# Ledger of designs, part 8: designed miniproteins, single chains, continued (6)

Each design is a single chain, and the fold is of that chain. pLDDT is the mean over its residues in the fold that is shown.

## One batch from the design tools (miniprotein)

Design m20262
Fold by ESMFold2-Fast:
Structure m20262 (fold): chain A 58 residues (1-58)
Amino acid sequence: MIAKAIEDFTAKNEKELSLKKGDILEILKEVDSVSVYAKNLKTGKEGIVPKVYLEIIS
């Protein structure tokens, strides 16, 4: 499942993934009702991202 970052997000700990608006992500796993584990396809980095920063595109 592919998602796009709709806003910048700065990781608050080492488990989280920082995003820039417009980054394309592959969602690998849903962690809970508000968070996913995703890979940033631009940087290759993986981490936890709050769903509110993402738009699902495919």
Scores: mean pLDDT 84

Design m20263
Fold by ESMFold2-Fast:
Order: structure tokens, then C-alpha cells, then sequence
Structure m20263 (fold): chain A 86 residues (1-86)
């Protein structure tokens, strides 16, 4: 069970990152409004996945915190990369 929760959390974190990245690209090429909506969807997915993991197993708090830190680092690097493309 713990390994399944960790796998689901990793998959959700990757999906959140993909949505956020698509949102950054959409803001640059299509619409700032559409881009912000996709970025918000990515953030919401990570928050929901983290809450679900903790509800399923309270010992997952540290893993959820690490997933959030990894997402925030990736987000910052991705935003800096996109700014250099302007």
C-alpha cells in the first residue's frame, strides 16, 4: 500500500508539472489567460494528490513535502527558461 501511494504521488507530481509547463507555453504563444488557467490546474492537481496521500497514510507528510519542494524547484527553473525565450 505505501509503495502504491508513493507511485501515485510521483505520477500526480509529474502530471502537475506537465500541466504547468503547458500553461507556461500557452501563456507565451496563445493566451496569458489560458496559460494561467493551465498553471492553476497543475497546482490544484498537486495539492489534491498531496491531500489524498496524507488522508490515506499520515506518514506520507514528508513525501508530500518533498514532492512539493521538487515541483517548486522545477517550476522556478521552467519559468526562468521561458523568460529567456522572450
Amino acid sequence: MMEEIKRALRQATAEAGSLYGLGLYAALTESEEIGKKLQAEGEALLDAAGAAAIAADPSMKDEVAKAREEFERWKKEAEEYIEKLR
Scores: mean pLDDT 81

Design m20264
Fold by ESMFold2-Fast:
Structure m20264 (fold): chain A 100 residues (1-100)
Amino acid sequence: SEKEKALEIVEEISELLRKLIEELLRKKAPKEVIRGAVLVEASATMALMALHLGASIEEIKKIVEKIIEELEELLKTAPEEFRPLIEETLKKVKELLEKL
């Protein structure tokens, strides 16, 4: 169903963001970069909860669009060495939004 596909997509986004946080921690990224990534992941967790509580696909799309915006903002402020990792995550989240 449309809701089952949305659930799988949001779960994939959440997993991508968790992996981003893990890699940023392993590479000892600045506290501000890690904090930014954690806040983006919190938005994905909220989307997952909202979907379980009967939120519309339109509402979920808006949350994913906000996640993209927050990742783009993180990319602008991140030191050069962390940018490729954030860019790869952003690319994958954008691809997943197209499937919603």
Scores: mean pLDDT 89

Design m20265
Fold by ESMFold2-Fast:
Structure m20265 (fold): chain A 76 residues (1-76)
Amino acid sequence: MEEIELSVEELEAAVEHMEQLARTMEENNAPKEVVQQALEEVKQLLEWMEKNKAPKELIERVREIAERLEELLKEL
């Protein structure tokens, strides 16, 4: 069995938190630097999830967050 260093529950909570953070940044005109840093963190999480064979649903959600943050950066 492949071992995931984080539990699925912890991973779900992290993804939910990142979704909320992305939404807050979109609504509150977050500075470019903050959005760029968040995008880097999201990309790091996505890479970790792919290496550790996290549930595909969670990987897809994190990918969507990354895409949203990249779009936001283009507007700033």
Scores: mean pLDDT 77

Design m20266
Fold by ESMFold2-Fast:
Structure m20266 (fold): chain A 72 residues (1-72)
Amino acid sequence: DLEKKIPELVKQLDDPDPEVRLKAVEELGEYAKKDPELVRKYAEEGLLKALEDDDPRVVEAARKTLELLEKA
């Protein structure tokens, strides 16, 4: 159930561990390929904030996920 999974991943974007944040962005990217409208509805704000992340891997993953949402 993506409606339950996506909000949990958005919560993980605020995790103190950059590996947890990276994994959350990557999973949101996979869901953006399956249901871009649902990801945009629940995760767009969180992904925009992830562009300001301290870890450049998180920033790059967020940028790629947002590009997928724009093309859908």
Scores: mean pLDDT 85

Design m20267
Fold by ESMFold2-Fast:
Structure m20267 (fold): chain A 100 residues (1-100)
Amino acid sequence: MLEEAKELIREARRAAREGRLEEAERLLERAAELAKEELPTLAKIARLSAGAVAVQRRAGADAAEGVEAVRFGLRFLKGIGKAVGFSEEEKKAIELFEEV
């Protein structure tokens, strides 16, 4: 399941770079669903990013804004974790999302 979630996140980043924000949102939502049991923090990152992509899509955002929206969940959780520390599961989820 995690390898399929990784591929969906990789495809979401590609879709965002190409301006396909609706597809990027859908791919991130699917990645979150696949990751939720095995790596819950990865699911949270993907869901936050999907929400950010949805907001940018409704605002008529370009591809550059879409790419930053895909990274939103990662940046948000890294920001919080710097203040309160990271668990091993959270570190693994962050590393996995950064690798794709």
Scores: mean pLDDT 83

Design m20268
Fold by ESMFold2-Fast:
Structure m20268 (fold): chain A 67 residues (1-67)
Amino acid sequence: MREEILREAEITMLLMAGSVAKLAGDYEKAIEYYEKAKKLAIENGDEESAEAAERAIEEARKLLEEA
């Protein structure tokens, strides 16, 4: 449980960091944070967070392509 709780905290922080980067218009950094969050979510068996990260990556990629 200890390691799982720490992973959940890391995933949440990475998703938040990605959102902040996206709001700042730094789509490349947003993608990097979301990709890290997705990897950790998959390793932790957190399908909900993995799906959320994947959606965020897709949105950030589209914004980067339109920039």
Scores: mean pLDDT 81

Design m20269
Fold by ESMFold2-Fast:
Structure m20269 (fold): chain A 60 residues (1-60)
Amino acid sequence: MIEEYTVQPGDHLGYIASRFGHGSVENLIRAMEKLNPWLLADPENPWKVEEGQVLKIRVK
């Protein structure tokens, strides 16, 4: 199943990973990199998320 999640103030990828059953940021990125190609578009900041961005996340 794919869920859409809007990043909230104070969120970080570790929290989002835990919320959707991914034990690490790396697991979260691998699970959603094809669904959110913009997330890896900046090689300097590949895991940067900002408030208001919508993530498509494959849930377990």
Scores: mean pLDDT 68

Design m20270
Fold by ESMFold2-Fast:
Structure m20270 (fold): chain A 88 residues (1-88)
Amino acid sequence: KAKENNEKEIKEIEEEIAKDPNNVDNWVKLGIKYYTDGKYEEAIEYFDKAIEIDPNNARAWRNRGIAYKKMGKYEKAEEDFKKAKEIA
């Protein structure tokens, strides 16, 4: 099932991050997987890490904005979407 497949992919991404914690794409992927599981706060933490490593990663800013919007934090979501557009 999709949820079980998501948990497996999370574990695989966590293993890649353990090998190379500076690979920003893996932090973004991990955030997206937590987001699909409805774990929006955890997803935001992983997007925060991606932005810390590469503040020019428009995908991280955009996905963090989507997670903020799901949490009802619309003002923070707008700021992230604006930043993503400025970078992209």
Scores: mean pLDDT 84

Design m20271
Fold by ESMFold2-Fast:
Structure m20271 (fold): chain A 67 residues (1-67)
Amino acid sequence: KKEEEIKKKEEEIKRDYFIEMAAIIGAEDLRTALGILTDKDREELEKKRKEVEEKYKEELEKLKKLS
């Protein structure tokens, strides 16, 4: 049961990462297509991307420690 819970949490972490990353990429692409992507927007999206990547790595690391 503990192993099943860990696997479920891992899948949730991966799904959240995918959804959040897809939203960031989609926002950048849409702003580019509309011709409204500013340098400020690029910096904000880059920061969000790094935050999402860091969160993903940290959550997986925490999950491994629970094992």
Scores: mean pLDDT 80

Design m20272
Fold by ESMFold2-Fast:
Structure m20272 (fold): chain A 61 residues (1-61)
Amino acid sequence: SLMDLLTEIQRLVREALADPSISEEELVARIRELARKRGLSEEQIEALVAMALDALRRARA
């Protein structure tokens, strides 16, 4: 479900926050692959990536 996907993405963001060795590029790649496997459109994938990066960057500021 979309809720399960969002929960998984939130876990990936938290993992990246806990581990500074995880780059933004690696996080984006994991989100893209996960969302594509769920059958999301490229527009939906880009929206999720943008939200995740915004959350990560704000938490690191």
Scores: mean pLDDT 83

Design m20273
Fold by ESMFold2-Fast:
Structure m20273 (fold): chain A 68 residues (1-68)
Amino acid sequence: MEAIDKLLEEASKESLKLLKEAEKKMESMDPEKQRELALKATGEALRIIGDALDEGLAIEQGREPILL
């Protein structure tokens, strides 16, 4: 079954792009703002992966996704 693997792969690529964009923005910020942006970007990346994981798993198991 490929649904979950495909969704996780796409989510991982999206998360990496988001983290790279945050890294570029952090270069022009002070250290405290850099840390806050890093935490927000990491949280968003985890949310994207978690959402994709639940969607893929729901498709494979024939249930409704629990993540929004």
Scores: mean pLDDT 74

Design m20274
Fold by ESMFold2-Fast:
Structure m20274 (fold): chain A 97 residues (1-97)
Amino acid sequence: MEKKKEELKELVKKALEKKLEGKLEEARKLLEEAAKLLTEEVLEKGKKEKMATLQEMTEEELKKKLEEIEEINKKEVEEFLNMKKEEIEEYLKKIEE
């Protein structure tokens, strides 16, 4: 989790900086990479939490969760790109540790 968390933080921070610069296409690309990493983290966490309980059922649950998260992430990327400057600054403050 820690390594992916640092990478996610860096991608989101860069995306917000690019949006503040008016580089929306670069910001979108970075946010899509961040969403991909977040999806991978959720999948890995789900496997760990269910390791002792019916792994076969865990895989089916994770597949459904993965599809839902991918759809949500696409919508959230668009919402994130539409954030106001003040909201972006507050979010960057939270990500900075």
Scores: mean pLDDT 64

Design m20275
Fold by ESMFold2-Fast:
Structure m20275 (fold): chain A 67 residues (1-67)
Amino acid sequence: NLQKEIDFAVALLALAVDYVTAENAGDRELAQKARETMDKALELEKQGKFDEAIKLATEGHREIVAA
């Protein structure tokens, strides 16, 4: 499903931006959280669990922005 692949890529890109932003700010804990969330989402995607991967990445991004 191309739309789910696009949705996942967008969510993953948001986490990548969170990671770079946290790294540049010297916020090691937020950078680590972003990286771990990206790694878990990518693992779900590799298992074909696109809905779970999108949800995890989207929720992780929301938590990081709220922190």
Scores: mean pLDDT 86

Design m20276
Fold by ESMFold2-Fast:
Structure m20276 (fold): chain A 75 residues (1-75)
Amino acid sequence: ASQEIIAKVLNQMQLEIEAGNYDSLVTLIGQAVKELPEESRELFAQEVQTLLQNNRAKIPAKHLVKLQALVEQLA
């Protein structure tokens, strides 16, 4: 269940990055945190951090800093 939610959110985040919709990434992370049990938050944070690193060159620095700070609060 948690793995399915994480995979779905990560796939949607990748699509939004490719589309340049960086503001929607914060919303997607927030929605996923509400749906995930507390014990899955660390795994989700690690997966999002990996996604952000893989897309570092595609995300404007201002959005990347905000997203990294949000992910650190989840870990």
Scores: mean pLDDT 84

Design m20277
Fold by ESMFold2-Fast:
Structure m20277 (fold): chain A 98 residues (1-98)
Amino acid sequence: SEQKEKQAAAEEALRALNEARKAGASDEELLALLDELAERLGLTELAELYKKRLEAKKNKDKEKEAEYQLKLQILVAEIFGELNEEKLEEIKKAFEEY
């Protein structure tokens, strides 16, 4: 199904992001990796929302940061469906701001 394909793509992206984070990648390096993965795996909407949230954080716009964070959480929930604890931990590690 399309949902299972999106889930597999998102799991590959989460794994790559977690490996990069463990290697000490900066926020800029993680964002560049996310862009590459999003283009290759069709996760462009996820990458765009992450960028908007990061820009709002840099601008100290707390209302926009919260708005984009909520939209990201909704999109992630739609991709994975009902999340188990292990999947939530993987997402938290890949996206520390969750």
Scores: mean pLDDT 70

Design m20278
Fold by ESMFold2-Fast:
Structure m20278 (fold): chain A 66 residues (1-66)
Amino acid sequence: MEEKKKKIEELVKRRDELTARARALFQQHATVTPDGGVTLPAEARAELHRIGQEIIDIDEELEKLK
């Protein structure tokens, strides 16, 4: 049981780190366009997509450990 708990804690921590990084990317790289819209550089959008996929993978792992 202790090993399972440690694994869950590790995955939750990783997920939180990824979520924080996604927020930081949006906060640092989001720009307001003259039209009042918001845009992100292509590299930031690509990284956000990758982070999203990694979070999904972690959520699947967490579900298996419940």
Scores: mean pLDDT 78

Design m20279
Fold by ESMFold2-Fast:
Structure m20279 (fold): chain A 82 residues (1-82)
Amino acid sequence: LDKKLTPKQFGEFLKSFKNPDQTVAEFLKKVKGILGEEIADALQEELKKLANCKDSDSVRDCLCRAKLSWENYLQLVGIYCD
């Protein structure tokens, strides 16, 4: 992820979600509908970088795995994850 979605925008986006039991694929379909295709694609790339997320993973499991990265992303997902 580069110029299309900043860490701040990514964090704000994550905070807006309240259904962690949906799959990553379902989550990204909703993102595409709300924020557009480019943002959804950028978010998918970011999730893969943070936690090797697969389309079949739940958003919850994906974000919890991202927590293990020990970067600034820990701050972004720590509020949302268990």
Scores: mean pLDDT 59

Design m20280
Fold by ESMFold2-Fast:
Structure m20280 (fold): chain A 87 residues (1-87)
Amino acid sequence: NAEKLIEEAKKLPKQERIEKMVELLNSPDREVREKVAASPLATIEAFIRVDEETAIELAKSKNPLVRKRAALALLFRGRFDEADKIL
């Protein structure tokens, strides 16, 4: 149940919560990915860290909020991939 997974993630400290959100966004269950991506916990920081294939899939979501978040994450990935090589 995606709703229960989101509620469990809310109880985690900030860093662990972001890591859990990345895990849930990369879930093999498409319904879990969609529901998690639409939640308030799916911050841009978590979206940037998901698999590129998952981000591309979510950018095609029927939910306009999910599409916008995934599209912004794909845009930011192009910039952050270069930054990660320098750091």
Scores: mean pLDDT 75

Design m20281
Fold by ESMFold2-Fast:
Structure m20281 (fold): chain A 84 residues (1-84)
Amino acid sequence: SRQQRLEQLREELIKLGVSQEKIDEIIRLFNGPLDDYIEALLELYRIKGDTKKVQQIENGKRRYREMPEDEQQRIRDQLLQLHS
């Protein structure tokens, strides 16, 4: 399911005119550790022009990292579903 969501995200980014190199970078980051995942989210929201969401994520990064890994994974999967 996660792999399918990442492929849907790839298709969406292609439709938005994002370069293949940039798409590959974002997908790579989404498959990485928490810091890479957060960077991928920030890049995604920057591409979508959601400045308020970018600021919210930047302000919440430290609090997000304090969550248990299973809770973080659940949130990451849910956000990927909502924004793919």
Scores: mean pLDDT 77

Design m20282
Fold by ESMFold2-Fast:
Structure m20282 (fold): chain A 81 residues (1-81)
Amino acid sequence: VSEEELNRDVLEALALIYLTLARKSKDPEEAIKLINKVVEIAKQLDEDGRETVIAGLEEIKKTASPEVAKAAEQAIDEIRK
């Protein structure tokens, strides 16, 4: 495994951790900050990694408060660009 591959795997794992924390957070400001961190990580991932992150954000959109759901929607749009 190359260092580049290891770094991508670590970043993907970190993004999934932040998505889990955002989903469990009861503080909308904290959840939005975590979603923003996920966006910055997703830009460094490959196509499969970005698709995984988008799936997690879609799940947040369904279950979160309106403010957090809007942040997740904006994050999905940003990752797809």
Scores: mean pLDDT 81

Design m20283
Fold by ESMFold2-Fast:
Structure m20283 (fold): chain A 62 residues (1-62)
Amino acid sequence: PKLRVTFPDAELARAVAERLRRSGLEVEELDERTLLVTFPNLTVALVAKKELESLGARTEIL
């Protein structure tokens, strides 16, 4: 499953993108504040969605 994540600011998006890539996840930058992240399964994607939303991000499961 894929998760589209939109952050309130570009610096936070960049920091999160680097951390997710370091964790072995596939991250595509759609724009300065928007990432498309590929997760191995739905459970991991749902946990990440909840954590990212706690940082002020908007998330959508694709």
Scores: mean pLDDT 85

Design m20285
Fold by ESMFold2-Fast:
Structure m20285 (fold): chain A 86 residues (1-86)
Amino acid sequence: SAEVAELRRRAEEVRREAERRVERIDKGTQISVDGLLAEAEKSENRENLIRSADVVKDTGEQQIALIRERAEREVARLLAEAEALE
C-alpha cells in the first residue's frame, strides 16, 4: 500500500537525517578534541586542556546518544504504524 510505503520511506529519512547529524557532531567533536590535545603538548596548562578535551568528547557523545535515541523512537513509531496498516 502507498501509505505503508510512505511510512517506511519517512522512517528511512529519519534514520538518514540522524546519521548525518551524528557524523557532523562526531567530526566537529574530533576536530575540537584534536585541537585541544595538540595545544596541550605545547602548553603549561596541559592538564587543563586535557580535561577540556575530555569534557568536549563527553558532551559530543551525550549529544550523539540523544540524537540516536530520539531517532530510534521516531522510527519505531513509524514502523509500528506501518505494520498496523498491513
Scores: mean pLDDT 90

Design m20286
Fold by ESMFold2-Fast:
Structure m20286 (fold): chain A 62 residues (1-62)
Amino acid sequence: AMTEEEIEKYLGAVHKPGGIGPTYEELAKMTPEEIKAYFEKLGIKLSDEDAENIAAYFRKKK
């Protein structure tokens, strides 16, 4: 399973300081399926387990 540090590295790659893409608050409201689809659109293929871990990470932050 992905660690919180690994999730933060993925987010650093896809979320730019210029505000391109969804905010962390928007990501926290997404389902694992929506997160997986978003990352696939960016060329990053996530497993269902990785998508669930990312969703849980954002929900934990809130």
Scores: mean pLDDT 67

Design m20287
Fold by ESMFold2-Fast:
Structure m20287 (fold): chain A 85 residues (1-85)
Amino acid sequence: AEELRELAERMRAAVEAGDMKAAAEQLKEAKRTLERNREFFDPHLVDDALIALESAIKAVETQSPEQAAEAIAGSVTMIDYLISQ
């Protein structure tokens, strides 16, 4: 849970700075961390968060910076919600 909180804060900071490359690296690390810690969270919330993270990674690689930033913000919100439960 603490690792995910730190990753969410780093992703938020990267988006605020406009550093999409750093945000993409944090997204991939958040996905790995979530997959490793899946059993400690609600299964439905984990699946939703993983889908959001996968979508955001694809957006960073294939879409405009504006759309990528929105997708990353959505992923951060999902992680914040997951760890608040």
Scores: mean pLDDT 76

Design m20288
Fold by ESMFold2-Fast:
Structure m20288 (fold): chain A 61 residues (1-61)
Amino acid sequence: SEHRKLGEQHLKLGEEALAQGDYGTAARHYFQAGVHYFKAGDFKSADEALKKATEASLKGQ
């Protein structure tokens, strides 16, 4: 589905931001990935992406 593809795209953007130490941008992209995976009915990938968003947010502290 389109939402699955958008979830994968945001996941990659989050990984790139994380590699640059941009935890805020990484958290935002991981959150968007989770939203798109949820809309695609892929609840496992949604949960994993939301966990990554939380971890990125905490690293920014």
Scores: mean pLDDT 88

Design m20289
Fold by ESMFold2-Fast:
Structure m20289 (fold): chain A 105 residues (1-105)
Amino acid sequence: MTVTQSPSSITVAEGGSATITATLSAPADDIQWLFQKPGELPETLIVNVTTRVSGVSSRFVGSGSGTTYTLTITNAKKEDTGTYYRVDTTELPAAYGQGSKLTVV
């Protein structure tokens, strides 16, 4: 499977909104979104398309079906700055998007 993310880079003002879209080469059953803060290891934000991991802010919303999936970040905060990856584990080996870098100014 191939995962393509758009856009590759986003800059938003604090309090603004960002949307990252991932397009897949085939329908997916296991959809995850990861967040990597600069200098840190990636952490899981969203599993099963829409389910937020415990402690993840309600400002992060996953949606989508079939081949198109989105992550929306509302009321952006400077701590949201980092790279977001859509990862697919429907089939092994896991397929990763190229990453979308968010900068909050």
Scores: mean pLDDT 78

Design m20290
Fold by ESMFold2-Fast:
Structure m20290 (fold): chain A 70 residues (1-70)
Amino acid sequence: MPPAPPSQEQLEKGSQLLADALRAAPELTPEQVEALRQRLLELGIPQDMADRLITVGRQAARNGRDRPRA
């Protein structure tokens, strides 16, 4: 069986960490992305899900800023 999804508590903690990081730095550096990934893994969130949370969060943060095309 594939690994079970993380618990509600783990997801809430992970989402809070991600939200706080994105509020401070909407365009995360590679080092900040890696630090967030490590923290999410330490909470028991699998790497695939952590990567998806970071990607979705970064997209949401970028959508909050104007995205004009030249």
Scores: mean pLDDT 71

Design m20291
Fold by ESMFold2-Fast:
Structure m20291 (fold): chain A 74 residues (1-74)
Amino acid sequence: MLSEEEFEAEVLLALAEMYLAIGNIDEKRGNKESAIEAYKKAIELYEQALALDPSNEDARRGLEIAKEKLEKLK
């Protein structure tokens, strides 16, 4: 069963993945400013998830993708 910290990490991961998806949609629509804000939110949430569960590979991959997307748009 998940610990309290692991459960919080999973919630943060889910929120981060949602913001990454929002960023991708906004980027596809040409809403660059909205995409940048969504990717920034995803990065913050992935970093928080990794602080609670450093072994989470999904969070690591998501963080790398979000950072790459943000860097490309800056």
Scores: mean pLDDT 84

Design m20292
Fold by ESMFold2-Fast:
Structure m20292 (fold): chain A 91 residues (1-91)
Amino acid sequence: MVPTAEQLAEIAREIEREAPAVLEELRAAGAPEELIERAREAIAALAETYRALAAGDEAAALEAARRYGRIAGNEAAAVAAVERWLAALRA
């Protein structure tokens, strides 16, 4: 059920690989530069969260999740999701 460290690293790589396409779609839709910049920051924070989880760095994962959640407008929910996921990893 819970992804392995290798699967988490692959998810981070996939997020980074897909980022240009997501940002291009926002640009093509006429999104303002500020929104595109926020989206880029959010995607980077999400990828960092998965990379940190893959490395077993819980503190870095929570910090990145906090940053992602702040940009997405719900820091508490993002942090809570990562905390629940870390607890599940420990079984």
Scores: mean pLDDT 78

Design m20293
Fold by ESMFold2-Fast:
Structure m20293 (fold): chain A 114 residues (1-114)
Amino acid sequence: SLKEEIIKLLEEIIKLLKENDFDLNVTEMIGLILRIIGEIFDAELEGNQDLAEALEILKEAAMALLRGDKESAIEHLQKLINFIRNTSSLTDQQLQVINSQVKQLKDLLLKNKV
């Protein structure tokens, strides 16, 4: 399922953060954070409160990474895994939005891996 794909990606990101150091591109990370903020506003305007909450958790993880706070980032990513597992209201279209942003985060981490 798409939920299982997203959870696997988040678990892979947590493993990458635990096992590796990163020289993060600040401009690319800010770009991702701004895209996530835009998706949060769209979700809130459409009344998709669970999508907005999932994206807010992902935004907090990305912001923690931008600050160099890997422990806080891992905590937020784990919170996102638990939220996705426990939230039955997320549609396939909403899960695709989350999946797209999670894939972008993973790609930026792999690109900037030391």
Scores: mean pLDDT 90

Design m20294
Fold by ESMFold2-Fast:
Structure m20294 (fold): chain A 92 residues (1-92)
Amino acid sequence: DKEIELLNLIGFGQGAYKNGDYELAIRNFEEALSIDPESALAWFNLGLAYYEQGDNDTAIRYFNRALDILDRQGVNNPELRAKINAKIAEIE
């Protein structure tokens, strides 16, 4: 139930992001995080939207939050971790 809602909000946010609507993307990702604050994917996507708006400091903070969640959950998603690390390296 809430898992489907979470995935739909992330999907809507990703769609908005691809269309360059970063304000709408942020809103959808923030709503996703209100459902599950431990969603590493939602934190990563929220960081990407802030990066596109030029807020590099906020983007890096959210990328690090996503990495912290992955580390704490003991479930290693190497593809997501690689994408996050690549974006941090790109900004720095």
Scores: mean pLDDT 87

Design m20295
Fold by ESMFold2-Fast:
Structure m20295 (fold): chain A 55 residues (1-55)
Amino acid sequence: MREEAYRKAREAAQEALANGDTPEEALSKGFRAAMDAGATVEEAYRIAEEAVREL
């Protein structure tokens, strides 16, 4: 579901930023987390962008 993909992306991005990763690295990790949660490539990218933008 989109909600689960967003939650996973946000968690991954937040952890990346907390560990000192760049926003670009946080976006990449969020993208991977969203895809792992079942999002398509296009949707995963949008979800990751939203997650990073809200942090």
Scores: mean pLDDT 79

Design m20296
Fold by ESMFold2-Fast:
Structure m20296 (fold): chain A 92 residues (1-92)
Amino acid sequence: GSEIQQLASELQQKLESLGFKAKVKIQGNTVEITVESDDVRRLIGLVLKLIGLSLEGMDIEVKLSGDTLEITIRAPSPEALKAMLERLIAAL
């Protein structure tokens, strides 16, 4: 696996350690994050942390539906995706 795939696995493990059911998928320069929690306040907390990050040049789509949060982040380059994943993991 690439270094980006290793960071995706680390992000998934970090989210799971925080009590979420999480799946993180990489496709090109896009990360797709699916998170489930029975406490919607925790999902909102993740969205607020994401908004609090300076994600210049990123295209972000957020879908919150019941117990499920879906986040899609499209980066302009693999380097930008890597830096964003590292920052997100550090912010959690």
Scores: mean pLDDT 83

Design m20297
Fold by ESMFold2-Fast:
Structure m20297 (fold): chain A 87 residues (1-87)
Amino acid sequence: VEIPTPVFDPRLTPEEQLARLKEVHERNKKLELTKEQIDFLILQLEGYKLYVRQRAAERGGFTPEERELLAAIDEAIKEYKKMKEKA
């Protein structure tokens, strides 16, 4: 079974990426995920976070949209860690 994952798409704006992340996260919270599936999702989100931070550093600062996206990624990781404790 394929689980929805937040994948970086360079064609999307930070606002569109944020909307997609929130949608995928809410869907995944309703699924009975295994510890391995949760670990995979956390790994994907940590990679996404590093990418956003790297791009912002290269430009010399974060946009408000990128800050909101990073906060949403951190919150999603936190929620997945809570789900893993129950799995």
Scores: mean pLDDT 74

